# Designed miniproteins, single chains, continued (3): the designs that were tried, part 98

Each design is a single chain, and the fold is of that chain. pLDDT is the mean over its residues in the fold that is shown.

## One batch from the design tools (miniprotein)

Design m11610
Fold by ESMFold2-Fast:
Structure m11610 (fold): chain A 76 residues (1-76)
Amino acid sequence: SIAEGVRALAASGDLEGARNAVQLAAKKSPEEMYEAAVALARVGERFKEVVDEAIKLTEQINPELAKKAREEVERL
């Protein structure tokens, strides 16, 4: 899944790859963006801007899922 891919890239230190995967997920699938954004947010606050951007893109397609993503990220 995209979420597993983001987690693996972040764990291996490929921060650019992880950011690109989250942005790609936001354009293709709101559900996959939710999972990828939460996975990336757990890696650290350095990704906050990328996560926030992905959530904003998702909000235009699925506002309820974007709200859920924000709540999960804020709990981390």
Scores: mean pLDDT 72

Design m11611
Fold by ESMFold2-Fast:
Structure m11611 (fold): chain A 71 residues (1-71)
Amino acid sequence: MFTAADVAKILEDHGVTVTPGTIGRILTGEIAPVGNVLDAVKAIQAALGLEVDGKADEALRRALAEALAKS
């Protein structure tokens, strides 16, 4: 199961602190990333070695799923 808590753990390992609620909104794509949500998206992309474009799209969700499966 892919949860906001799992993503938060990955980010903590890379020195990034983001609330599970913010991560959940990023993962569902409920809102466009702005401000602290945009910062969180970019931090996740950087931590996973992805292109840092600030988009919470399918590519980001796939990379998160892959990272969790590898952990």
Scores: mean pLDDT 66

Design m11612
Fold by ESMFold2-Fast:
Structure m11612 (fold): chain A 67 residues (1-67)
Amino acid sequence: PRAITALPPSQIAELARALARIYEEQGDLERAERLRELARRIEEGTASDEEVEEVAREGVELSTRLS
């Protein structure tokens, strides 16, 4: 696994939006909405490191389902 917190904020926000789209397509609207909110905060530079880690955890969880 790569340290996602080492990525530029713009890439982390793009990841969060991609994850939100996937969850929305799967019918998990609550997770999709949360990830869109995180993407917005990350782009604005207002997200905490813990919120960035939340995106990383969601990405890992989805990745294990797709592998």
Scores: mean pLDDT 75

Design m11613
Fold by ESMFold2-Fast:
Structure m11613 (fold): chain A 56 residues (1-56)
Amino acid sequence: MDELIKEIILENAPKLNESGLEDVVKAAKTLSPEVIEELVKNVKNPELKAALEKIL
């Protein structure tokens, strides 16, 4: 399940509006720290990357 949520986040990362970014961050908080760390390495959106790093 974590892998599916991770893939959805990565797929939506290139085009996020403000509300979409907030929803993605909320979903990411349900993931294990290891999966969040992997997302930080693969996310290209700087705002999303910074938000994920703060969750860790």
Scores: mean pLDDT 69

Design m11614
Fold by ESMFold2-Fast:
Structure m11614 (fold): chain A 57 residues (1-57)
Amino acid sequence: MKTTIGRLMVTAGLAPREATLGEYHAAGLLSDAGVAELQATYGIALDDPFPEVESTL
């Protein structure tokens, strides 16, 4: 199914709502390592919204 990384983070209890990567980091909801991993994996910047990804459950 189609979903966003932001929605997956909300579902996992990592964030209260979908926002930019930088907003989650600034709120303390993402570690520096988590930010670096997401930037490396998806090629997104701190000011970019989380990308939509295909998810199979």
Scores: mean pLDDT 60

Design m11615
Fold by ESMFold2-Fast:
Structure m11615 (fold): chain A 55 residues (1-55)
Amino acid sequence: DAEAYYEQGLEAEKAGDYESAVHHYLAAAIAYKEQGDEERAREYVARAVALQKKL
């Protein structure tokens, strides 16, 4: 469930758990790509990459 992964990523990020946020955003990106939503998939990969650079 792409939206559930995104919501879990947001919750982890708000809690300061950036490692979990990265994993959830990547899971959301994969799920959106499988649904054919390439734009959202690219967006969430970018969010995960940006967060990982802060680790």
Scores: mean pLDDT 82

Design m11616
Fold by ESMFold2-Fast:
Structure m11616 (fold): chain A 73 residues (1-73)
Amino acid sequence: LSDSELVAKAVGYELLAAEYEARGDYREAGEAYERAAELYAQLGDEETAAAMRAKAAAAYEKAGDLERAAAAR
């Protein structure tokens, strides 16, 4: 994947995660934030990747998935 394609996918997962949060689908939101974090890490954007992991952890906590929340930190 080119960097432009990685950016497009990362942004796509962020938007998808926000949509899941708006619907109360917190587990799916957490999974989408983790995928965004992986893509930002591949781009070398560790600050944004860390922010996405924090959002994933918060989403998993809201879903009651404490094991995934701990793993995302």
Scores: mean pLDDT 83

Design m11617
Fold by ESMFold2-Fast:
Structure m11617 (fold): chain A 70 residues (1-70)
Amino acid sequence: MEEVEKLIDEVLELIEKMREAAKNGDYFKALEYALEAVEVIRKLAEVMGIPISEAVDLVSKKLEERKKKL
């Protein structure tokens, strides 16, 4: 449970860092963070024993929930 929560938080942090790098015009750094996020999503899918598509959906849902919280 704690490992799953940690991986979700890590993905969300990487997405935020990716956005910050892109905003600063550092597109190579943004791409690096994006690739790291994909690897963490893959690990999340493996740990949960679910398909990568379901892990992507879970991360997308968590990202939407975070946008709705002030």
Scores: mean pLDDT 79

Design m11618
Fold by ESMFold2-Fast:
Structure m11618 (fold): chain A 78 residues (1-78)
Amino acid sequence: MEEEEREREERKRRLEAEILIGLALIGLAVLELIGADPEVIKKIRELIEKALELLESDVEKAKELAEEAIKLALEAFK
């Protein structure tokens, strides 16, 4: 009963983090395609890699890092 609810909540939180990581990856791919600053691309990659690493252990922190990567990508599109 309670275990099934926890599994659903965990799956939902993980899905939200995965969606944000996916959006960050799309932003990274577009920046690479248009030849954006390599240092900005590197920072976004590092944030995405750390988010993926934390996805199994700290979903909330993975989500925060993915959001930071998206923010950096949006700033690069000035």
Scores: mean pLDDT 81

Design m11619
Fold by ESMFold2-Fast:
Structure m11619 (fold): chain A 64 residues (1-64)
Amino acid sequence: SPLLEALNLLYEAGEYVSDETQRLIEAADVDDPESVARVLEALAKDSKNPEIQQKLRELAEKAR
């Protein structure tokens, strides 16, 4: 799933995930593409790595 791919990407890169974004992940409706895209956009905002930000934004578009 796009969420699992994004979480694996962040884990491997040692990137920070905010408490706010973690709560969004836990509340995400996987049956709602906009809910999934919103979480991926929040993960991109938390990342300080431009390459990871770009990949997360691409995953958000694919989740739609």
Scores: mean pLDDT 76

Design m11620
Fold by ESMFold2-Fast:
Structure m11620 (fold): chain A 55 residues (1-55)
Amino acid sequence: LDTKVNQAAKEALDTLMSLGVSVEEARKIVEEVVKSIPKEEITPEKVIKLALEKL
């Protein structure tokens, strides 16, 4: 597991949950977003932006 990928996913999950998204839905969205981004380009900001676009 890449520490940067885990950190970006955690920050995105925390952000979605703070907006009222359920834990289950937030995890599903974040996992789909992380898999759609090349590993080298994964940042918290990019994951959050794409996750919000899927809401």
Scores: mean pLDDT 78

Design m11621
Fold by ESMFold2-Fast:
Structure m11621 (fold): chain A 93 residues (1-93)
Amino acid sequence: GPHLERGRRLFYQGRYDEAIEHYERALAEDPNNAEAHLLLGQAYFVKGEYDKAIEYYKKALEIDPLNSVALTNLGLAQRAKKAGAKPGELPTV
């Protein structure tokens, strides 16, 4: 939808807070949108907000348990939280 598309453009511009607002609007319209949960997790991860990233990745997996990106990113976020990793690192390549 338009909110996910706008949010992605903002995310790739480094405008993470604005991207999050658009992803949250997409999620308000469809609470079971696995992609919106994944993208919120990625945005919070790059901001170093690992607890929120973990929560959203878990929500994405609750909807789509076989999402390999969400599975990988959940593991990365959990390790980053424990290790005190630097904010701004991309969750996947």
Scores: mean pLDDT 84

Design m11622
Fold by ESMFold2-Fast:
Structure m11622 (fold): chain A 70 residues (1-70)
Amino acid sequence: SAELEKFREYLAKVAASGHKDPAAIAKAEEYWLKALEEYIKKNPEEVKKELETEADEEGKKEFEELLKKL
């Protein structure tokens, strides 16, 4: 779904950011991971469908790595 892609994009932007303060980066990542966790809890079927329909194995692994951080 578009919402899952949005969470992936935001978390990727945080990870790729050149921010000078590691604490600010960690706080932004924590915010988006918590928002993703809440989305998963409210929409478990959409998350399952997104993972099952992911054709790119690398994209699937990336999402699984994000879920492990929760």
Scores: mean pLDDT 68

Design m11623
Fold by ESMFold2-Fast:
Structure m11623 (fold): chain A 71 residues (1-71)
Amino acid sequence: MMIPLDLSGDLEAQKAELEERIAEDPEDAEAYFMLGLVLEALGRHEEAREYYRKALELDPEHEAARLRLAA
């Protein structure tokens, strides 16, 4: 069994923390963008794209999120 001592374990922890932040503050555009990055790193590209869209809905000038959706 692979031990979650690598980046994947950290990514799951970050995902949980970001989901909690979004639940408490659903207008935190940076939290949505960061969750998208975590999901992309986990190979969950469709879910990452959805969160990049959410970040842009809250902050239309978020260049990094816009670039991620254009790729």
Scores: mean pLDDT 76

Design m11624
Fold by ESMFold2-Fast:
Structure m11624 (fold): chain A 97 residues (1-97)
Amino acid sequence: MEKEKKALELLQKGLEAYRNGDYETAVKYFEEAIKLLEEVDPNSPLLASAYLLLGRAYDKLGDTEKAREWYQKALEIAKKLNNTVLQNLAERHLAKL
């Protein structure tokens, strides 16, 4: 879908900002991507992955409480989807906080 393609472009821009150490810009791109993905499917693997990326960006900014919130949202979707890979990723990030 067009919204999903736009969200993927935003996730790529967010990842580029994240790799460059621009975590504030990464947060903005990931939040915009998440808004689009929530409209497409509130329980998709891509949305869970976007939540993990946003959590990681907040963790890098030192916002541990927001990082925890987004990792928990990712874990919730992963459990609903019975997606063991995403569940393990979310649990590992939560354990490191």
Scores: mean pLDDT 88

Design m11625
Fold by ESMFold2-Fast:
Structure m11625 (fold): chain A 60 residues (1-60)
Amino acid sequence: MYTFRVEFDSEEKAREVAAELKKLYPDAKVEVEGKTVIITTDKSITSAIGMALTAIGLGL
């Protein structure tokens, strides 16, 4: 199991990114804690990194 945390500039942005990640990666566990999006996957570290990079891109 792999878990990554990505912090954004606002809670609203974190929620928007989390909603989009849930659409793109329905098998992953995506949670929001304040301004932070927490991505958990049991697949691989590469999958977790890919999801985290996607979250950062969506936050731009």
Scores: mean pLDDT 79

Design m11626
Fold by ESMFold2-Fast:
Structure m11626 (fold): chain A 86 residues (1-86)
Amino acid sequence: MLEEAEKKFKEAKKLVEEAVKEKDEKKREELLKKAEEKFKEAAELLKKLKKYEELKKKLAEILRPLAEEAAKKGLEVPPLATIEEI
């Protein structure tokens, strides 16, 4: 369902935002791992709806500011890597 995919994507984005602000390395890694899992679930739902290609660019645009902030802090953003690999 499209709404379920949107919900999982928003949850993934929130986890990335929390990870970027987290000072504890282990907690940061857990947040990023959870974000990646939620993003993969959202991508799978979008693929089933045949909407993934249409929304792929839009999803990348939404994550771009977080990717820039994470890069400045030396952090990887798994949700963006997942978008590029799909």
Scores: mean pLDDT 68

Design m11627
Fold by ESMFold2-Fast:
Structure m11627 (fold): chain A 75 residues (1-75)
Amino acid sequence: SLEDLEKQAKEAEKAGDYRRLAEIYLNLASYYFAKGDYENAIKLFEKAREYAEKAGDEQLVKEANRMIEIVKKKL
C-alpha cells in the first residue's frame, strides 16, 4: 500500500540505505503515475534518481531517467 511504502522510505532514510530508498521511491512514483498524478510522479522519480546516484547504482539511475522521460511526455 501507499502507507507501507511511505513507512519503508522513512525506515530506509533513517538507516542511510540509499539503494533501498531509490527502489522505494521508484515504487511510490509508479503508484502516482498509475493514478495519473504525473506532477507528483515526476518529483518522486527525481528523488529515486537522487538516491540511486548516492547509492552508486547506475542501473537504478538509468531506470529513473527512463521513467522521468516517460512522465515528461504526459505533462
Scores: mean pLDDT 87

Design m11628
Fold by ESMFold2-Fast:
Structure m11628 (fold): chain A 68 residues (1-68)
Amino acid sequence: SLFEELRDAVLAQLRRVLALNPDLSEEEVEAVIRQLISLAGERHPELPEAQLEEIRAAALALARELLA
């Protein structure tokens, strides 16, 4: 599904950014996530806001796991 493909793409990109920038602050990580979700929404206006927020929540959860 578009939702699963987009979620997986956003999470993969976030993992890549964090791997290349291991010393990013929590604020900087949140800014990266905000940018990724913004771009995803612009490219896929057909995707419900609820699904974009679900992808954002998954990205934040991943970042918290990797920063712990």
Scores: mean pLDDT 85

Design m11629
Fold by ESMFold2-Fast:
Structure m11629 (fold): chain A 74 residues (1-74)
Amino acid sequence: PMSAEEALRRGVAAGTGGGAAAGAAAQDMIKTGVEPEEALRLIEEAVRLAEAGDEEGAMRKAQEAGKIIKANAP
């Protein structure tokens, strides 16, 4: 599976709004030091969708990951 650091790099590299959103979610996960498996899976999907050109799909998955990360943050 993709690490949060890898997801951040690949998300940013995609150069799309969806890729940037996936990268931001991965970065939040790195900052908190907590990696919920479900959130990481959603970030992986978001990065892959962004790389495939599905900007809307990537953004939806990144948003869901962000909700999980936020719920697990102090």
Scores: mean pLDDT 77

Design m11630
Fold by ESMFold2-Fast:
Structure m11630 (fold): chain A 86 residues (1-86)
Amino acid sequence: SKSLKAQKAAVEVRRMLLKNKSPEEIRELLIKYGISPKTAERIIALIEKKDKKGLTDLLIELGVSPVDAEQLSEALIAAYEIAKKK
């Protein structure tokens, strides 16, 4: 389902963020999971801005449950912050 693909994509993006992978590599992964290039760019921009609310709202639009969307958004932003300290 679209929801399951979005959740799997978010988990893999978190791993890539912890490895300090480029925005280009993250965009390619999101597209591979069936997310449009425009939506992939929006996800990356929201993570870089640390916009938890915007990222949560976008994940809900992609079919993720509100609870899972909040947890994934928090985890993605935390991973980005950890990687930037390196």
Scores: mean pLDDT 84

Design m11631
Fold by ESMFold2-Fast:
Structure m11631 (fold): chain A 69 residues (1-69)
Amino acid sequence: MKEKIELQIKAEKGDFDAQSKLSELIGKEVAETVGPASTDEASAKSAALAKKLIDEYKEEAKKLEEEKK
């Protein structure tokens, strides 16, 4: 979502509030997708999905920063 990408851009600039909010949104999205981390398999999937989302947001943030110039 656009809001998460914008939070990632702010987080990359050292905005700790944006980092905290982004972590909450990622955690919520992961929980909605995988469910609570009640098993080792669910925990591994949650961690993998969170990493994938963070990497995607970093990639999108980088593209938006370049496109905006």
Scores: mean pLDDT 73

Design m11632
Fold by ESMFold2-Fast:
Structure m11632 (fold): chain A 71 residues (1-71)
Amino acid sequence: MVEKLREELEKLKSSLSEKEKEALKLLEEEGKKLSEISKETGLSKEEIRRIYLEVRTLEGLILIEEGVESL
């Protein structure tokens, strides 16, 4: 099951537009707020939230299925 979740996550990330990829990078790597990312990428805060939640939901499901060493 986890392998399918990983495949879905990779497909999702690969299907993202340049702006969507930039938004995820700014959110995950830089820790920028949605309002800042929205201004920089031109995406709405709702679009950024949706993409982020889809990615994080798959990442979270993968972590649960694989088990985490730290709680």
Scores: mean pLDDT 75

Design m11633
Fold by ESMFold2-Fast:
Formats: structure tokens, sequence, C-alpha cells
Structure m11633 (fold): chain A 67 residues (1-67)
């Protein structure tokens, strides 16, 4: 729920970002949190020699690939 997201610390945001990237890519990824706000999470992921940027919109639940 929204209350749970409000309590997420930086370390938890990094775990969430890694989980989302690995879920979308279907493989292990090295991840870095680029932005974490109350409305979105932006994560850089490196997997299989390629780099991706993902955005999770907390208001809609949508995951967008930016790169």
Amino acid sequence: GMAMLEEVKREQAELLGKGIAEYVLGKPAETEVLEYTDTKLVVRAKAGGKEYVFELDFQTGAITVLE
C-alpha cells in the first residue's frame, strides 16, 4: 500500500529497483538507483553487456523502459 512505500529507505529502494529490473529482463542485473521520490523510482540496470533505464510510476504501477 501507499503507507508501505512511504517507509522505504534508500537501501530498500535499491532492492526494489534490482527486483524490478531483474523481473523485466528475466536475468541477473547490476542496478543503481538514479531517482527515488514519493511518485517514482528510476533505476539504471546493466545485464548481458547492455545498459537499461527503468522508471516505475508509483501512482499508476507502470514500468517504462527509457533506454
Scores: mean pLDDT 76

Design m11634
Fold by ESMFold2-Fast:
Structure m11634 (fold): chain A 66 residues (1-66)
Amino acid sequence: MTYRLTLTGDAATNTGIVLRLLGRPDVEVEREGENTYRVTLTGSPETAEAILAELRADPAVEVEEI
């Protein structure tokens, strides 16, 4: 599944979120804008749901399915 993330935190918060995603082996991250990223989850459905729940719980992250 592919998602668009809009990061609404400060520079340090946004950098931390991107680094966490880049550290995951089953996550592909493409920068689409200054604070906008395309994320593709390539792992198991269970792992993908866990990652999505974490992202949706973060107040600095807006998640849109594309």
Scores: mean pLDDT 82

Design m11635
Fold by ESMFold2-Fast:
Structure m11635 (fold): chain A 120 residues (1-120)
Amino acid sequence: MVIGVDVHVAARLRGVEATAREIVEAVEAGNTVALRVGDRVYTATKDGDKILVTNFADPSDRRVLADAEELAAFLGELLAASPPTDLLAAARRLRRWAELAPPEGAAALRALAAELEALA
């Protein structure tokens, strides 16, 4: 299944550590998680016993993370570097990127866009 998460919203509601743990649980259950942080989108997938996080716009921007603690630290870095953007503008960008993505990635981006539109 495909799951979208706005990291700024999730971190505000339940904290970065709880958000990271939920993402790890979803990935371990076989889901693809699309993570929006400011104007960037990352895809989190299972890589053996680790988590592969890849920037959708730049596949060379990738991290292999061992656990929820490393993911929480990475999300904290992204939150500090990427202030929240206009939710409707972000949703429009995600829908445009979905047109260029493989089917599973497109579904993740559309789900995330719908969540942002519902919060706006």
Scores: mean pLDDT 78

Design m11636
Fold by ESMFold2-Fast:
Structure m11636 (fold): chain A 107 residues (1-107)
Amino acid sequence: MEERRREEERRRREEWIRRLREAIIRTLVETGRLSEEQGRELLASDEAKRLEILREVLGEEFAIRWAIAESLIILGALMGVDEETVLKGLANTLELPEELLRRHLEE
């Protein structure tokens, strides 16, 4: 009983984290910071390859900001932080428009 509930909660958290990452990447493409090709490559890449691409394209400072953003997403999911609060934190950390992040998340 409890095991199945924990698996469903974990799956919901993993899906929410995935959607937030995708929303960030799509926002970076829409704001012209990434090309469509670079965005697609990032979406298809594992974590290590994604960090490498971000360093090469957007620089070390942005790679650090991305690591902070990933930590905010994970902690927000684990602690049940309000989505609005997480989106504002991400927009501020990555210097992205909150409205575009919300639009890509609400697809």
Scores: mean pLDDT 80

Design m11637
Fold by ESMFold2-Fast:
Structure m11637 (fold): chain A 62 residues (1-62)
Amino acid sequence: SLEEADEYLKKGLEALEAGNYPEAVRYFQKALVLYQETLGPLHPRVQEVGRLLAEALRKWEA
């Protein structure tokens, strides 16, 4: 659901702020799947979550 996706997005952002990059990646992946299922892969929100996931992955690899 959108509510569940929004909750995972919030938790991912909180983890990213805390420097917990593995946890941020996990939450953004969960949010991305749910947003894709609900809104479709071309929706702007899906694109934004994809960017956040890419950022978290880059920080985790650094």
Scores: mean pLDDT 87

Design m11638
Fold by ESMFold2-Fast:
Structure m11638 (fold): chain A 75 residues (1-75)
Amino acid sequence: SAIEELARQGDAALQAIRDATSRAEAEAARARFRAAAEALVAALREAGQDELAAELERQSAGLLARADEIIASLP
């Protein structure tokens, strides 16, 4: 399903942020994570899962903030 594919894309992007050895790699992975998360939130709302979409939106904001800390620490 589209929801499952977007979730896999988001997970892969999060792993890429953790594995990044340069700021450019981490920034690219962050952009992919944000895109997947936004698409997944939209898909959940389209499916009528508004509470789950809101929770994912909140969790994604926290993960992006942590990604920004990782990016700031990289060369």
Scores: mean pLDDT 88

Design m11639
Fold by ESMFold2-Fast:
Structure m11639 (fold): chain A 54 residues (1-54)
Amino acid sequence: SLFDEIKEFVKKEFGTSRYVDIEKIKEALKKRGYTDDDVKIEETLFGIIVKPAS
């Protein structure tokens, strides 16, 4: 699925998302053609979560 692709990309490029600014992840996804219309990224106390934009 699109989410599996995005999660794998983030994991491959940034390792653990807990140690990377959410803005850098959003910028990298945007350069790949993914936007807030495709996915929503949330920062939590336990790391970064990728969700459907609905």
Scores: mean pLDDT 67

Design m11640
Fold by ESMFold2-Fast:
Structure m11640 (fold): chain A 62 residues (1-62)
Amino acid sequence: SSAEEKKKKEEERKLVIQYTAAALRAIGYELDAELEKDEEKRKELLKKAEEEKKKAEELKAK
């Protein structure tokens, strides 16, 4: 295999780690929102979850 092939696999691995981390953060915010009694705070947590989901999608599309 070429040095270019090795570099591509390394970049792919980094992307997998990055979008997985963003997806996990989104799940964390969704769980926090389920436990939140204040509707305003719940909306803010859901917005943060949506932002992390979008970040994960963008990273996955690379």
Scores: mean pLDDT 82

Design m11641
Fold by ESMFold2-Fast:
Structure m11641 (fold): chain A 75 residues (1-75)
Amino acid sequence: SKALEELKRQLLLDAVNEMLRRLAELVGEPVPPDVTEGTAERTALLERLAERVPQSVLEEWAKEIQKKIEEELKK
């Protein structure tokens, strides 16, 4: 379903934005504004912020995000 694919994409983008916000807060950086152009810039920023966070914390957040996506898609 196209609607299901669109919902999944929106959930993924929301999850990436949430991850960036949490990373910025944890490392004491200013919260990045919403990125309107592509995922590459968000990915690069996330990678830079993630270097300052333990890998175990990143993995735990990834699991939380995956769980939220699964729960939303189940509806």
Scores: mean pLDDT 67

Design m11642
Fold by ESMFold2-Fast:
Structure m11642 (fold): chain A 58 residues (1-58)
Amino acid sequence: KEVDFPPAADDAEHARLLLEVARELDAPEEVLAQIKEAADAGDATRAAEILGRHYSVR
């Protein structure tokens, strides 16, 4: 696409919140590390995908 929008700073905060949720859900350390990496990159979408994949199959 020729039109795009820059990532908002809000995405980083959302990703950090997802990391907190994962901790409360007692996620394995490997999952927490992946979500933390996504949060550090400010990628809330990836953080949400990681969390959802691990908890949507429970």
Scores: mean pLDDT 70

Design m11643
Fold by ESMFold2-Fast:
Structure m11643 (fold): chain A 63 residues (1-63)
Amino acid sequence: GDAAEAQAAARAAAEAAARLGSDHNSSTKGGTMGAIAALSDGADVEAAARIGAEAGVRQHRKA
């Protein structure tokens, strides 16, 4: 269901952001919110995970 896809995308985004050097808080908050926003805009799980990972990294760089 949509909730399971959102959870999968959020986890993948947080993990990818962490691999790119983002801290746990930025990866979790930025990555999760970015992935959910992308899914709401019609992105698939893979695209949402990528967008969320980029958001997590950007959040870390701003902190």
Scores: mean pLDDT 72

Design m11644
Fold by ESMFold2-Fast:
Structure m11644 (fold): chain A 68 residues (1-68)
Amino acid sequence: MSSEELRKAIEKAEAAIEKYKDNRTVLLAAIHELEDVVKEAEKLGDKETVERARKLIEEARKLIEEYG
């Protein structure tokens, strides 16, 4: 996966989390996608992408705890 594809995956997951913050199924799907992004970004040494993806995972998990 390219750095551009990882960035697009993050943007997609961020938009889904923002729009569907009370939808457990969407939030779980976003977490799974972001976990894959973390793995690929770690292989590429892309620290910024890893940090951004991890923050979004934490945000989605918090929303699931609060609303789902």
Scores: mean pLDDT 81

Design m11645
Fold by ESMFold2-Fast:
Structure m11645 (fold): chain A 76 residues (1-76)
Amino acid sequence: MQELLNRLTQEVLKALEEQNKPLLGVGAVLAVIGHLLDGDFEAARDYLVETLREAGVSEEKIRRVERLMDELEEAA
């Protein structure tokens, strides 16, 4: 679980840094962690996917992040 969360955090931060939005990346990670602490994986995934799309992240990278979210939910 911790290793999957670290991988998810790295992928999100890197994707948003590549869009020149590193502060949005930090905010997105904190918001996702908040939803996960509430046990709301659906809200975490929906928020993250929408944030990445709005920021201009490619669909390929978004799908990779979604797969990490699915792995994290399965591991919980």
Scores: mean pLDDT 81

Design m11646
Fold by ESMFold2-Fast:
Structure m11646 (fold): chain A 62 residues (1-62)
Amino acid sequence: MVGDTYRAKKSVETSHPSMLSFKEGDLLEVLKVLNSDLVEARSLKTGESGVVGKSLLEPSSE
């Protein structure tokens, strides 16, 4: 999981500084597994990093 790229299953917009905002279909690189539900990821589109729910991520074939 860490170092792997995933696609966002849906769009998320948040005002929380620790959380990552993204759009459906965006590619996110997992930087760290935080717990069973959450990862720290970087958006390949924006370069921003933040916390993302694992349930919102789909494995990318790329």
Scores: mean pLDDT 78

Design m11647
Fold by ESMFold2-Fast:
Structure m11647 (fold): chain A 92 residues (1-92)
Amino acid sequence: SADDQALRDRANALLAEGQALLDQIQAAIDARAPKEEILALINQYLATVGELQGVLGQLEARGALTEEQRAQAQALADRGAEVMDRANAYLA
């Protein structure tokens, strides 16, 4: 349906935004950026993941969540855990 497609498009946008924010966090750590900059990127990432979880939950409830989106969400979660561990080590 059009509503399912709008939710899928939003999920795809949030998945891409999450990956881009993880790229930015890793680049900032590698560049030894100020801790405030890294914390701001982490806060943006957490907000993006929170919205993504809501949209994915709506898609799951509607039976409209694709296998590709499930795989991409898992890949984002796995990568996010690794990047957050590295960020936390840098911020300590």
Scores: mean pLDDT 92

